# Ledger of designs, part 34: designed miniproteins, single chains

Each design is a single chain, and the fold is of that chain. pLDDT is the mean over its residues in the fold that is shown.

## One batch from the design tools (miniprotein)

Design m1235
Fold by ESMFold2-Fast:
Structure m1235 (fold): chain A 63 residues (1-63)
Amino acid sequence: MEEEAQRLLDEGARAFSAGDYEAAVEHFRKALALDPSNEVARQLLAEALRMLGKDEEAERVAA
């Protein structure tokens, strides 16, 4: 994974752990934009979306 994508993934994971799911979604979306095949970023994005109650978006991202 590119260094920028890894940094965004780390920042998103920290936001997620802090309960800031909106910030986590933004960081994970940016990481996926840099590396669309990153399954970890996709799974974490789907999980953050579920925490925000966006279940339909989470399903589309995870699939």
Scores: mean pLDDT 80

Design m1236
Fold by ESMFold2-Fast:
Structure m1236 (fold): chain A 91 residues (1-91)
Amino acid sequence: GIPSREQLAAEAAALEAATEAAREEVERALELEKQGKLSPLEKARLLARVAVLLAAADLVARLARAAGDEATAARAEALAEELRELYKRLL
């Protein structure tokens, strides 16, 4: 079954908060990288975390569209685009 629209909206809100936290971590990582202080392991962990959030955003967007919730689908698609930008900046 497809999750309820309320559940998908709650997931999108949680994903938005996680995306903001990831943005702050990426900005800190980029600053450390400029200083030659970014651990390769920490960079890899952050890349993996952003990739997982991106997969979650794409999944929420697909499920929201299937549930007929275009507003939540659009919100999740916007988060996916932001997460792709963060991933690209960190690479």
Scores: mean pLDDT 89

Design m1237
Fold by ESMFold2-Fast:
Structure m1237 (fold): chain A 57 residues (1-57)
Amino acid sequence: MELARALLPSPLTGPEDLRLEAGEEVRILEEVDENVWLVERADGRRGLVPRSFLEVL
């Protein structure tokens, strides 16, 4: 299971973006492109987060 941790609070720039707090752990579902990943929070919410805001665990 691939996990990532948010390094910084993620921006909300679009309706598909997922808000994360710094230090929050998420599951990586899909690498949409080289800069954006589809992730899932522990509460089951899914959305897009910039890869630069995530640290792979």
Scores: mean pLDDT 76

Design m1238
Fold by ESMFold2-Fast:
Structure m1238 (fold): chain A 75 residues (1-75)
Amino acid sequence: EEQRRKELEAKRNQLIKQSKQYGKMSDEYRKLAEQYRKNGDIEKAEELSKKAQEFDKKAREYDGEAVRYLIEIGR
């Protein structure tokens, strides 16, 4: 069972890494959207904002998956 715990730890760490990666992308696209708004390109700013929201959703999904793995193994 120690082997199973190691496998789940590795899987969870991978999911956490992906969650953080998508979180960074979300933040970058948010900053880009703000820059385009300042330049008066509202349409481009809106497009980038939607991409930021999409990456934020993915980050939360991966984080939630990592938490689910932790909860399930705790039984």
Scores: mean pLDDT 81

Design m1239
Fold by ESMFold2-Fast:
Structure m1239 (fold): chain A 64 residues (1-64)
Amino acid sequence: SPEERIRIAEEAVKIAPNNPYAWLALGKAYYEAGDIEKAREYFQKALELDPNNEIAKKMLEELE
């Protein structure tokens, strides 16, 4: 479920808060749940941690 996916991604961020892929997973979970504002925030956090992260750049570019 979307709620379970968000919970798993939140756990990943708690375990590895400096890992850009943990924030990317959280952003994707919120995007799939329809929360575009939180998805954008977490993709921006991933890009802040890794400015060359092509997945984070692409996700932010695709957001409205």
Scores: mean pLDDT 86

Design m1240
Fold by ESMFold2-Fast:
Structure m1240 (fold): chain A 69 residues (1-69)
Amino acid sequence: EVEKLIEELRARVKTPEDEKRLESFLAYVEKHAKNEEEKVRMLRIEMEVFDALDLIKKAIDNLVKEREK
């Protein structure tokens, strides 16, 4: 499960800077997660954050297009 979630997170990374940010997060999870269940929870939260950020960016882009004068 953990490795599958990591692969899904890596698939969301499109730039070297995003990859460095993800690697920092993965290092944080490895350091601070007490067990595999906690790692899974932390990785799932990060996936939700990535998805939410993508939706927010799309919403902002749409607003900018409509309000641009």
Scores: mean pLDDT 75

Design m1241
Fold by ESMFold2-Fast:
Structure m1241 (fold): chain A 72 residues (1-72)
Amino acid sequence: AGEEAYKAGDYKAAAEAYLEAARAALAAGDLAKAAEYLSEANYALALAATDPELKKLLLEGAEYYRKLAEKL
């Protein structure tokens, strides 16, 4: 098997890339892009998460940053 570990690894790598992009956007003063990347990072982490409560919190975080990006 190992399908879960493989998928979790892919989503974690995606989240790390989005977090790095968010950091670069923040350094550039692009708050809208930073919020968009933070939304994507939280969503990717939620897909990798196995704990239902952590998954819920990460999805709520993704939605929060998505809405924030739309307002900026």
Scores: mean pLDDT 81

Design m1243
Fold by ESMFold2-Fast:
Formats: structure tokens, sequence, C-alpha cells
Structure m1243 (fold): chain A 87 residues (1-87)
């Protein structure tokens, strides 16, 4: 799927320290799938790595809102594990 491919490419950019490219690819994935909580969390991590804490907070808040709207407690736990991994 196009969205999953964008997220995979963005995660590789994030792992390689190319945070600006990661942000661009995650934003593109979000434009195609605006309810993708994982993409918002990873976008927040990329912004945090860039020192853009306000943008990171907005992305994390959007991810939490999506998970609350979907009543998905298990997915919320997975998202917390992603945040801890990239501290």
Amino acid sequence: MEVEKLIEEAEKALQNGDYEKAVELFRKAIELDPNNARAYVLLGIAYKKMGKYDEALEAFEKAVQILIDNNDLEKMKEIQEYIEKYE
C-alpha cells in the first residue's frame, strides 16, 4: 500500500538521522491517510529529534486523539512503546 511504503521510507530516514526527509514523508503519508496514528507519532518523534518541541506535541496530541476516537487501548500501548524507544 502507498501509505505503508511512505511510512517505511520515512522510518528509514528517521533511523539514518535524516529528520527533515522523515518529516516530509510522514506528512505525505498523513495527507493520504489522516487517521494513521502511527504516522503522527513518528512525525512527533522526528520533530522532537529536530528540537521542534511544539510541532512534536501537536503531532502526539493528534495521534492520541485518533486512538481515543477509535477506542483502541492496545494500539495506544504500542504508541507509548515507540515514544520510549526514541527517547
Scores: mean pLDDT 80

Design m1244
Fold by ESMFold2-Fast:
Structure m1244 (fold): chain A 83 residues (1-83)
Amino acid sequence: NAAEEAGRGFRILQRFKDGEELSPEEYVEAAQTALAIGDYDTALRAAEKAYEMKKSPEVLEILARAARGAGNTELAEKYEKEL
Protein backbone atom coordinates (compact mmCIF):
# COMPACT_ATOMS: atom_id res chain seq x y z
CA ASN A 1 0.00 0.00 0.00
CA ALA A 2 1.01 3.68 -0.30
CA ALA A 3 2.08 3.98 3.36
CA GLU A 4 4.32 0.90 3.14
CA GLU A 5 5.80 2.20 -0.13
CA ALA A 6 6.46 5.60 1.49
CA GLY A 7 8.19 3.92 4.47
CA ARG A 8 10.40 1.87 2.15
CA GLY A 9 11.18 4.98 0.12
CA PHE A 10 12.28 6.89 3.23
CA ARG A 11 14.58 4.01 4.21
CA ILE A 12 16.18 3.99 0.74
CA LEU A 13 16.46 7.81 0.76
CA GLN A 14 18.30 7.59 4.11
CA ARG A 15 20.69 4.99 2.65
CA PHE A 16 21.36 7.35 -0.28
CA LYS A 17 22.07 10.25 2.13
CA ASP A 18 24.41 7.96 4.11
CA GLY A 19 26.48 7.50 0.93
CA GLU A 20 25.57 3.88 0.20
CA GLU A 21 25.91 2.60 -3.35
CA LEU A 22 22.46 1.67 -4.62
CA SER A 23 20.94 -0.14 -7.59
CA PRO A 24 19.43 1.96 -10.42
CA GLU A 25 15.95 1.04 -9.12
CA GLU A 26 16.86 2.14 -5.58
CA TYR A 27 18.22 5.48 -6.89
CA VAL A 28 14.88 6.01 -8.68
CA GLU A 29 12.97 5.25 -5.46
CA ALA A 30 15.23 7.64 -3.48
CA ALA A 31 14.64 10.37 -6.09
CA GLN A 32 10.85 9.84 -6.06
CA THR A 33 10.78 9.97 -2.25
CA ALA A 34 12.89 13.16 -2.20
CA LEU A 35 10.51 14.73 -4.75
CA ALA A 36 7.49 13.78 -2.60
CA ILE A 37 8.93 15.64 0.43
CA GLY A 38 10.11 18.66 -1.62
CA ASP A 39 13.85 17.90 -1.33
CA TYR A 40 14.55 18.79 -4.96
CA ASP A 41 18.36 18.96 -4.66
CA THR A 42 18.51 15.42 -3.25
CA ALA A 43 16.00 14.23 -5.87
CA LEU A 44 18.22 15.64 -8.64
CA ARG A 45 21.37 13.94 -7.25
CA ALA A 46 19.66 10.56 -6.86
CA ALA A 47 18.02 10.76 -10.30
CA GLU A 48 21.36 11.77 -11.89
CA LYS A 49 22.91 8.59 -10.43
CA ALA A 50 20.07 6.48 -11.85
CA TYR A 51 20.44 8.22 -15.23
CA GLU A 52 24.21 7.53 -15.35
CA MET A 53 23.52 3.82 -14.81
CA LYS A 54 20.52 3.51 -17.16
CA LYS A 55 18.77 6.11 -19.30
CA SER A 56 14.97 5.84 -19.17
CA PRO A 57 11.93 8.10 -19.76
CA GLU A 58 10.94 7.59 -16.10
CA VAL A 59 14.28 8.95 -14.86
CA LEU A 60 14.13 11.87 -17.35
CA GLU A 61 10.68 12.79 -16.01
CA ILE A 62 12.00 12.72 -12.41
CA LEU A 63 15.00 14.88 -13.44
CA ALA A 64 12.69 17.39 -15.15
CA ARG A 65 10.39 17.61 -12.10
CA ALA A 66 13.29 17.92 -9.66
CA ALA A 67 15.00 20.63 -11.76
CA ARG A 68 11.73 22.58 -12.00
CA GLY A 69 11.16 22.29 -8.24
CA ALA A 70 14.71 23.51 -7.60
CA GLY A 71 13.99 26.61 -9.77
CA ASN A 72 16.29 25.51 -12.60
CA THR A 73 13.86 26.05 -15.48
CA GLU A 74 16.55 25.71 -18.19
CA LEU A 75 17.61 22.27 -16.91
CA ALA A 76 13.96 21.18 -16.58
CA GLU A 77 13.24 22.19 -20.21
CA LYS A 78 16.38 20.35 -21.39
CA TYR A 79 15.21 17.07 -19.81
CA GLU A 80 11.62 17.59 -21.03
CA LYS A 81 12.93 18.07 -24.60
CA GLU A 82 14.83 14.75 -24.28
CA LEU A 83 11.53 12.96 -23.51
Scores: mean pLDDT 81

Design m1245
Fold by ESMFold2-Fast:
Structure m1245 (fold): chain A 93 residues (1-93)
Amino acid sequence: AMAAERRAAAERTGTLLATKPGSDPEKYDKLIEAFKKAAEELGVKYTIDADGVVGFDDATPEQVAEVLALTAKILGRPEAAEASRRMAELFRQ
């Protein structure tokens, strides 16, 4: 049960950052700026490759979930923030 719930939560959260730069540049730029602010505030190291794909070096799944929750909050999407926070809770347990 817990493994399936973690996978479903990760897949739902993954779609939040699945926006490619070429699909909607304005939404992508806003997403990346919110993400950078969240990662810096939480002290999480990240990389952004040439294709705009976000990666994490040495971050735990819990830390990733916290960054995504704060990113969603900054973007004004409280439902997505709640889903990401729920995922962080599942990784803590």
Scores: mean pLDDT 61

Design m1246
Fold by ESMFold2-Fast:
Structure m1246 (fold): chain A 78 residues (1-78)
Amino acid sequence: SPAQLERDIEEVKAEMARIEASVLAALEKAKAPPSYLQRLRDAFEQGTAVAIKALREGKSVEDAIKIGLLEMQRQLEG
């Protein structure tokens, strides 16, 4: 249902944001340069967008998060 999709989108956004915050905190503690921290934030933004697209195309929350994290990794490796 549309209402369930909206709830799933909010769950994916919240989980992606939680993972991003955890990774950023670890990298800041490791003294990563500000440019790399910004690149990571941009990569998570793209990953989250791809995860939401996957949800809209009928993927589960778990699969959408996995797809989004793989896209985030691809963005960082480019």
Scores: mean pLDDT 91

Design m1247
Fold by ESMFold2-Fast:
Structure m1247 (fold): chain A 67 residues (1-67)
Amino acid sequence: SREELIEQIKKSIEGLIKLARELFGVDAETVEELLELLKADPAKARQLARLAGVSPEVLIEALEEAI
């Protein structure tokens, strides 16, 4: 379900931040910084969402809820 996907993203937030730093060469350290990065770069949002097994919309929603 959508709620289960959101829970899975919340459990993976630290891993997603680390992954984004490694894959994109960015200095994001917080959920807020990751969110701003993904909102500014839809291609990065799509790539990270695919790796997380969700749509970009679900990824953004989960990160917004985690703040």
Scores: mean pLDDT 82

Design m1248
Fold by ESMFold2-Fast:
Formats: structure tokens, C-alpha cells, sequence
Structure m1248 (fold): chain A 56 residues (1-56)
């Protein structure tokens, strides 16, 4: 995982622990569209921010 993906997971673990396992599975599977969806819908991130953190 890249540093931005690790930061996103750390944020989820601390602030939205119910989304953490689902986000981790999506990122480890390389399902970046699902990871972006989780970041937008469950972490409340704007889509542009979620896409940046997942893909960069």
C-alpha cells in the first residue's frame, strides 16, 4: 500500500472503526473503486479527495 492509502486506513481505524475492515479489504484486493466509495459514503470525504488518497 502507498503512504496515502496507509494514512486513509489510519484515519478510518481511529475515527470510523466500523469502516476500517471493509476499507482495508478493498485496498488489499486492489478494488480502488470500492475503496473510493467507502471513503466517500462511510468516512464522509469528498470524491476528489477520496480518489486522490486511494490512487496516489
Amino acid sequence: MGPNQKRLLAHAKLHVPEAYEKLKEALEAGDYEEAIKIAVEELGLPEDAARFLVLN
Scores: mean pLDDT 86

Design m1249
Fold by ESMFold2-Fast:
Structure m1249 (fold): chain A 87 residues (1-87)
Amino acid sequence: SAAAEAAEKRELAIRAVALEIRAIGLELELDRLPPEARRRAEELLERAREHIRKAKAALDAGDLETARRHLELAQEHLDEAEALIEA
């Protein structure tokens, strides 16, 4: 239904914003890492941000399945970056 699609689009949009805020928070902690771990965390953050951008483009196009997949990939990359920072 249109109502269910609108609700899912809203949920995915909120998730995208939450992941952007999380990425900013992790980026601010990169200077705490030794150079090798910092480079790896930077790569993970760049990949996560690319997936967030693709998810937003998919949301604008009404492709909720593609948006969901990209947000899941962004979350995985941010989880890996966070694990490096909190190790």
Scores: mean pLDDT 90

Design m1250
Fold by ESMFold2-Fast:
Structure m1250 (fold): chain A 64 residues (1-64)
Amino acid sequence: SAAEAAALALAEAAARAEVAAGAPVTDAAYRRASAAVLKYTLLDRGFSVDVADRAAARYLAELA
């Protein structure tokens, strides 16, 4: 479900933040994780899948 996916994404975001504070992360992995966090945060806040996908794609394009 979207709520379950959002909960998993928030848990992953918390884990990613902890890793970023203490362990090396590749730029590509960091960018992908950030885009995923953005997407699922928007879904959790009630935005449509299309809006969340476009926002994540724009975010990745701006970092490239």
Scores: mean pLDDT 68

Design m1251
Fold by ESMFold2-Fast:
Structure m1251 (fold): chain A 123 residues (1-123)
Amino acid sequence: MLPLEPQEATFTRTLVDPISGQTVTLTLKAKVEDGVAHFTITITYPDGGTEVIEATAVQESEDVLRVSLSINGGPPVEFLYNTKTGEVVPLSPSAANLGEEGKQFIKELLDLIAEAIKSIEAS
């Protein structure tokens, strides 16, 4: 990934959380440094509550990102994400053992991360 000016970018997306059914706002702050994209994703709930996800993405090949996600300082879940096909491959036991709603939510986060990376690279 190429550092672009500004080297930090912010993206906002509203979605329905498949686990809770609540409409939530995702604010993704991206920083690219030395081929690694760092993300802070803040989930804001309608009641004003927040959750924080820290993520890193590394380019494994032309169409494949290796993504690590930590939710509120919990154990990291790791995935390979194919930006061309949208295929998600779990790399950690915690990632493989996500319920259906959890897998759907992670897919939405991975799609947002991929969109952010494309936006940063397209200048």
Scores: mean pLDDT 75

Design m1252
Fold by ESMFold2-Fast:
Structure m1252 (fold): chain A 59 residues (1-59)
Amino acid sequence: EARIREAEEEALRGALALVEAGVPEDVALTYARHYLREQGLSEAAIERALRRIREALAR
């Protein structure tokens, strides 16, 4: 599968797991942003992924 898509899914999974463990949303988003950046995603791709993650966490 595309590595970018896999990285986005991993970031979402990690952020959700952190929030479920009691970590604040802001910290979970910081983790996701750092992870995606280290996976080599463009700034636009990171922003798109973070928007999705933020939506999932804000429920």
Scores: mean pLDDT 78

Design m1253
Fold by ESMFold2-Fast:
Structure m1253 (fold): chain A 59 residues (1-59)
Amino acid sequence: KITDGDTFFEKVKEILENLDLDEAKKEFIKLAKEANVEVPEDEEEIKKLLKEIEKLLKS
């Protein structure tokens, strides 16, 4: 079970590194549900969030 934000970010990083953004969105939603994290319901907002996370991870 994912309860630590750092662990959640590490999993998101793996998803973004290995998948295209559309596939990453689907896996991110699944991961967020497992971690009991609320995410935007709008697919465009989710993609924007993933791009922001990806940019931070590249820094």
Scores: mean pLDDT 72

Design m1254
Fold by ESMFold2-Fast:
Structure m1254 (fold): chain A 69 residues (1-69)
Amino acid sequence: EAARAQAAIAVLQTEIATLEAVKAALRAKLAATTDPAERAELEARIAGLDAAIATLQARIAALQAQLAA
């Protein structure tokens, strides 16, 4: 069902936008932080968000491939 797949893609895109906003806030905090331990924690959280975004992007790619087939 193309319409359902398109709706799912739109929801996933909205979720990615939310995670990118959180990531931007953490990057801003990282830029202002000089403590090595706090920087390492922020970098780990950003890496976790990058992994989550990559998972959502992979789902979008799979749905797009289904629509193109």
Scores: mean pLDDT 86

Design m1255
Fold by ESMFold2-Fast:
Structure m1255 (fold): chain A 117 residues (1-117)
Amino acid sequence: DELIKKTEELIEEAERLMAEVEAEMIAAARRAGDLALAHPAVAAEIVALTFKAASEATKLLDEAQKKIAEARELAKEPEKAEEALKLAEEAKRLAEEARRKVEEAAEEVERLAEEAA
């Protein structure tokens, strides 16, 4: 009972985090585009960093979504409640890693633009 509830709460947290990361990726891509136009000397590097981070984050979010789907299926079987919980925890960790990659790339993009100004 508590394990199933904890799994559902972690899935909801992971899904919220995934949505936030997707929004941050869109915002970062728009910001990178603006900075690339303003700083032609580093435009190619800004675009490459942003694209790489988006690609890596998308792969992590895809893996998180697969683990969420498996966790929901396993949560239907009382004997697999603990396994379902572990998958939900892994999904949240993958979403957190995706966020980190987007944030680190955004910081590097801002640094490149500032140094080029």
Scores: mean pLDDT 89

Design m1256
Fold by ESMFold2-Fast:
Structure m1256 (fold): chain A 64 residues (1-64)
Amino acid sequence: EENLKKAIELGAQGKVDEAIEYFKKTIEENPDNALAYQILGAVLESRGKTEEAEKYFAKAKELA
């Protein structure tokens, strides 16, 4: 929960690389967190990593 909040804050501040690290920590601690996968997918898509983003979006949809 705290790692997810920190990731969202960092993303809002434009600290994208740090945000990605905290989203990954959130997923490591709670692999069933659909929201974390969805947001990480959106962040990766904004960085041009469309294929990676699609995998995270698919996982988020599976968990929802």
Scores: mean pLDDT 79

Design m1257
Fold by ESMFold2-Fast:
Structure m1257 (fold): chain A 68 residues (1-68)
Amino acid sequence: SEKAELAAEYFAKAVEALKAGNLKEAEEYAKKARELAEELGLNMVGPVNSNKEGAEENKKKYIPILKK
């Protein structure tokens, strides 16, 4: 969908702005991405891979190590 691509692009721009130290622009893009993602029933991470359950399994595998 057009909105899904736009949400992903805004989210990517938010991350890039954050890396560049542009905090206000990062927040603005993140909000736009969030609004579009919610309109589509998506999370703010933009278009995720088709294996939604794989994301949870990955977190279960790596998070216990990262928390140490």
Scores: mean pLDDT 62

Design m1258
Fold by ESMFold2-Fast:
Structure m1258 (fold): chain A 102 residues (1-102)
Amino acid sequence: SHMKKLILRAIGLTLRAIGLELDGELTGDAELYLEAAREYIEAAKLYLEVGDREMAIKLAQKAIESAQKAIELAKKKGDEELIKEAEELIEEAKEVIEEAKK
């Protein structure tokens, strides 16, 4: 089933994002939180594709939280490029939430 394959991929991406957040917490590495946000957005989009709107919203909200942590850490280092990329991911996650609410 195509839908089953998408769900399994979304689960794998979600688990990877959780691991990246944990590593980011341990290391203080903004890039790990940024990567976690990307993985959460990809997983949210897959859940949206299979019609699981509740999971899509939940994971998009986690992506926003991870991107906000990336911004906080990047500001301490003056990493303007990472801040911009994280802000773009927040907007992408917001679009997933709005799509899921239709």
Scores: mean pLDDT 92

Design m1259
Fold by ESMFold2-Fast:
Structure m1259 (fold): chain A 82 residues (1-82)
Amino acid sequence: MVEELVRKLRELIEKAREALRRGDLEEAVRYLQEAIALAAELGEELPKELLFELQDVAVELLRALGLDEEAAAQAAAAEALR
């Protein structure tokens, strides 16, 4: 079960990045929201690597939405955990 959720989370993060590359912000938000929900479900079982990838995508999305202050805050939080 956990292994399957981890695989699905990786797929969602990748799809969110693909949507961001296309400029499809609506699709990127959807994939990111689904990824965050799965990350919350995994809790302590969430690999740190995937946490960092999820944070990186969130920062990119916030910047794409023009939320530069929020993106800077999120990037600082992500770096503190590396």
Scores: mean pLDDT 78

Design m1260
Fold by ESMFold2-Fast:
Structure m1260 (fold): chain A 90 residues (1-90)
Amino acid sequence: EEKIKKVNELMIKIGKTILEGKRAGLSVDEILARVEEVLNEFKKQYPELKEYIDEILKALREAAEKRGLSLDQIATVLAVKFSEIIKKLK
């Protein structure tokens, strides 16, 4: 239950980071750098979630390496990974 709450909190923070970056007119790469910072900070605060956050970071980096992916496509990849993690924590 507590781990699921923290994963949901992280998902909301990432969504907010993407929205704020879009509003500020940041590039995809700049927004992704901010998302990675949020993930790394959350991993430091909640070491028990390290395994799951590392999976999200890997998915983010793999998506970013593909040419031509939009922010919306990358956000979809992240949403799928969060869904998988929540299922594992049930």
Scores: mean pLDDT 81

Design m1261
Fold by ESMFold2-Fast:
Structure m1261 (fold): chain A 97 residues (1-97)
Amino acid sequence: SSELERKLAILLTSTSLLLIGFELDHPNMSPEAAALVAEARRLIKEASELAEQGKLEEALRKLAEAAELLAEAARLEGDEETAEAFRELAREARELA
C-alpha cells in the first residue's frame, strides 16, 4: 500500500529527527541511556532496510521497538516530554503494523 509506505516514511523521518534533537540536548547521557540509543539506531537501520525490501509491517514493528527504547532513554535522562513523543511514535507504528 502506497499509504502504508507514506506513513512509514513519515514515522521513520520523525523518529530520526527527534533522536537527533535528543542527542543534541543530552551530549553527556548516562551509559544506560547511551546503550538504549545505540540499540535503537540499529533497529532504525533494520527498519529502513526492511522498508526498502517492501516488508512494511516488519519495518513498522522494528521502528516501534526502536521508539520504545528511545522513550526509555529519554525517561532515564529526565526528558519526559521527549519520552512521551517517542511513546506516541511507537504507538502509531504498532497501530499500522
Scores: mean pLDDT 91

Design m1262
Fold by ESMFold2-Fast:
Structure m1262 (fold): chain A 75 residues (1-75)
Amino acid sequence: DLSIEELKALAKEAHKEKEEALARLKAGELSAAEGVGRVLRALGDAAEAYLQGKRLLKQGKISQEDVDELGKLLG
């Protein structure tokens, strides 16, 4: 499993990729299929980071604040 620092980095990268894909899709710079594909991939990466973070919290390895940060980046 990734460390909490790596999970936060992954979640932030995924959030950025989602925002960029949505902005480019709205601007007509991406096809609907390409834009949707990029958003879904980014959401999948963010969800994986969040689920791994929840597992680390259950194991007592990280704080609730760490998980809340990951969850905020998912939404």
Scores: mean pLDDT 81

Design m1263
Fold by ESMFold2-Fast:
Structure m1263 (fold): chain A 97 residues (1-97)
Amino acid sequence: VEEPLEKRIEKLIEEGNARIAVDFYETVLKANPDSAEIWLNLGRAYLALGDYEKAVEYYEKAIKIDPNNKEAWRNLGLAYRKLGEEEKADEYFQKAE
């Protein structure tokens, strides 16, 4: 019924409104805690905001729900690289294959 969350978050990030996306979708997530897609998209928003620790947390949750989500594994690797944890980043990039 609603516009796909992925496109909504992506648009908000492109418009420089990633923080607004985060605040809104954290509320949506409380009602839908088992949605791997919402966790993944919130991780992307936090990554765009430079909050790499939260991006990691949300990507890990997305992977716990859907371990076959290669995009989540790849983005988790990117977040760990931003944190300077290169060994962990490489492990997660391998899991994205």
Scores: mean pLDDT 77

Design m1264
Fold by ESMFold2-Fast:
Structure m1264 (fold): chain A 76 residues (1-76)
Amino acid sequence: MENIEKAKKYMEEGNKALRAGDYDTAIKNYEKAIEYAKDDPELVAEAYRNLATAYIFKGDYVKAQEYARKAAEALA
């Protein structure tokens, strides 16, 4: 549970940064969430979708598409 709890806290911080328009901080927090959520495919997929959204807002559509694909693969 400790790793999943850490992953959820990083997701919350990432979401807070995303809402504030701080996309770089959001990306860093989502990356940490993935690191701790490796045994939870649904949470990993959610973090990858949020990374894709952050990269869309940064105008990096190549990375956005890569993370959207990783989100789909996390559930396979």
Scores: mean pLDDT 85

Design m1265
Fold by ESMFold2-Fast:
Structure m1265 (fold): chain A 68 residues (1-68)
Amino acid sequence: SLSELEEEVFDYARKHLGAELAEAIEEALKYEDPKEAQRVVLERILEAARKAGDEELAEKVEEVLRGL
């Protein structure tokens, strides 16, 4: 399900991105729309995955973004 895929993406980011994920969440909290806030965090995870060459994670993040 989308919720399970989203949990997997956030679990990976929590383990591998650390401070970058925390900063993205703080920035997202400034948005009034929960979906827009979630999109901001996911876009940052996608950028990090692409920079790391993690194509599998990038594809999963893109799938979650399409579901928003």
Scores: mean pLDDT 73

Design m1266
Fold by ESMFold2-Fast:
Structure m1266 (fold): chain A 81 residues (1-81)
Amino acid sequence: SNELIHQAERALTEGKVDEAIELAEKALKENPNDAHAYTVLARAYLKRGDVEKAIEYAEKALKIDPSNPLAQRVLEEAKKK
């Protein structure tokens, strides 16, 4: 849900990376085509140093919303590592 995504974004801002992942995964169980949820997962995994998962989730977000600037930024940062 939109509320879960807002909570996940807040968790990322607070450095609570694992909480952000759990909230975004819960949002995807409610809506499997949520580009914002995939973007949160991409950002969270990039912060954890999991480059492979960051790329995977950023590409999934861009498949749903090709113009998503946060997902594009994650893909750029991840591919340089």
Scores: mean pLDDT 85

Design m1268
Fold by ESMFold2-Fast:
Structure m1268 (fold): chain A 55 residues (1-55)
Amino acid sequence: EREEILKQIRELNNEGTALLQQARQLRESDPELAKKLEAQAQEKFAQAEELLNKL
C-alpha cells in the first residue's frame, strides 16, 4: 500500500516535470500552449501532494 502510493506519487511528479519541460520549450513559440501545459503540470503535482498527505 505505501509503496504503491509512493509509485503513484513518482509517476505524477514525472508527468508534471515532463509537462513543465515541454512548456518551457514552447514559451516563445506558443505561449498559450505553454500556459496550458503549466496548468496540467500543476494539476499533476497537486495530485501527488494529496497522495503524500494521506501517508
Scores: mean pLDDT 84

Design m1269
Fold by ESMFold2-Fast:
Formats: sequence, structure tokens, C-alpha cells
Structure m1269 (fold): chain A 76 residues (1-76)
Amino acid sequence: MKERLEVETDLALAIMAASLAKKTGFDKEKIERIEKLVDEALAAYESGDYEKARSLINEAIKLFQELFKEEKERLK
């Protein structure tokens, strides 16, 4: 149960982050990559592979942080 709850929480946060990034009009290519990772994490979660889901969620969050940093650098 704990693994599931943690993955659900992290997945919800990742989905919200991707949604916010889309709304801001950031780099489409990076956003699509993040969305793909979130979709893969959701598929892993549905199959019961919580470790894989967590790993994919972490990768999506890492890419989101990188995207946000790059956009800030462009903005200056």
C-alpha cells in the first residue's frame, strides 16, 4: 500500500507539473518528452510495477527542472 500511495502522489505531482508547463508555452519538444515519461509511468503503475513508475516519474521531474532552468536562461 505505501508504495502505491507514494507513486500516486508523485504521479499526480508530475501530471500537474506537465500541465503547468504546457500552459506556459515552454519548449514543445521538452514538454512532449516529459508527457511521454508521465504516460509511461502511468502505464507502469497500472501494471503494478511501482518501482518502474517511480523511476519514470523521477526522470520526468528531472527533465521538467531542466526545462524550467533552460527557459529561465533564455529569459535572462
Scores: mean pLDDT 75

Design m1270
Fold by ESMFold2-Fast:
Structure m1270 (fold): chain A 65 residues (1-65)
Amino acid sequence: SAKREELLERMREAVRRMREALEKGDYKAATEAGQRVIELGEELQKLTGLSAKEVAQLIAALLRG
């Protein structure tokens, strides 16, 4: 669905921002981006019925590229 694709795109962007912030040592920005990833993961779980484990695996895959 369009909502699922939009959430996945937002999660990719939030994960990218978190990675870049960590690489720069900007822990405040990394924490803010990490919080956004959690919020989007909860929305994705609610929308799709995926388990917390399945959402965590998806986030891990996004972190790997």
Scores: mean pLDDT 84

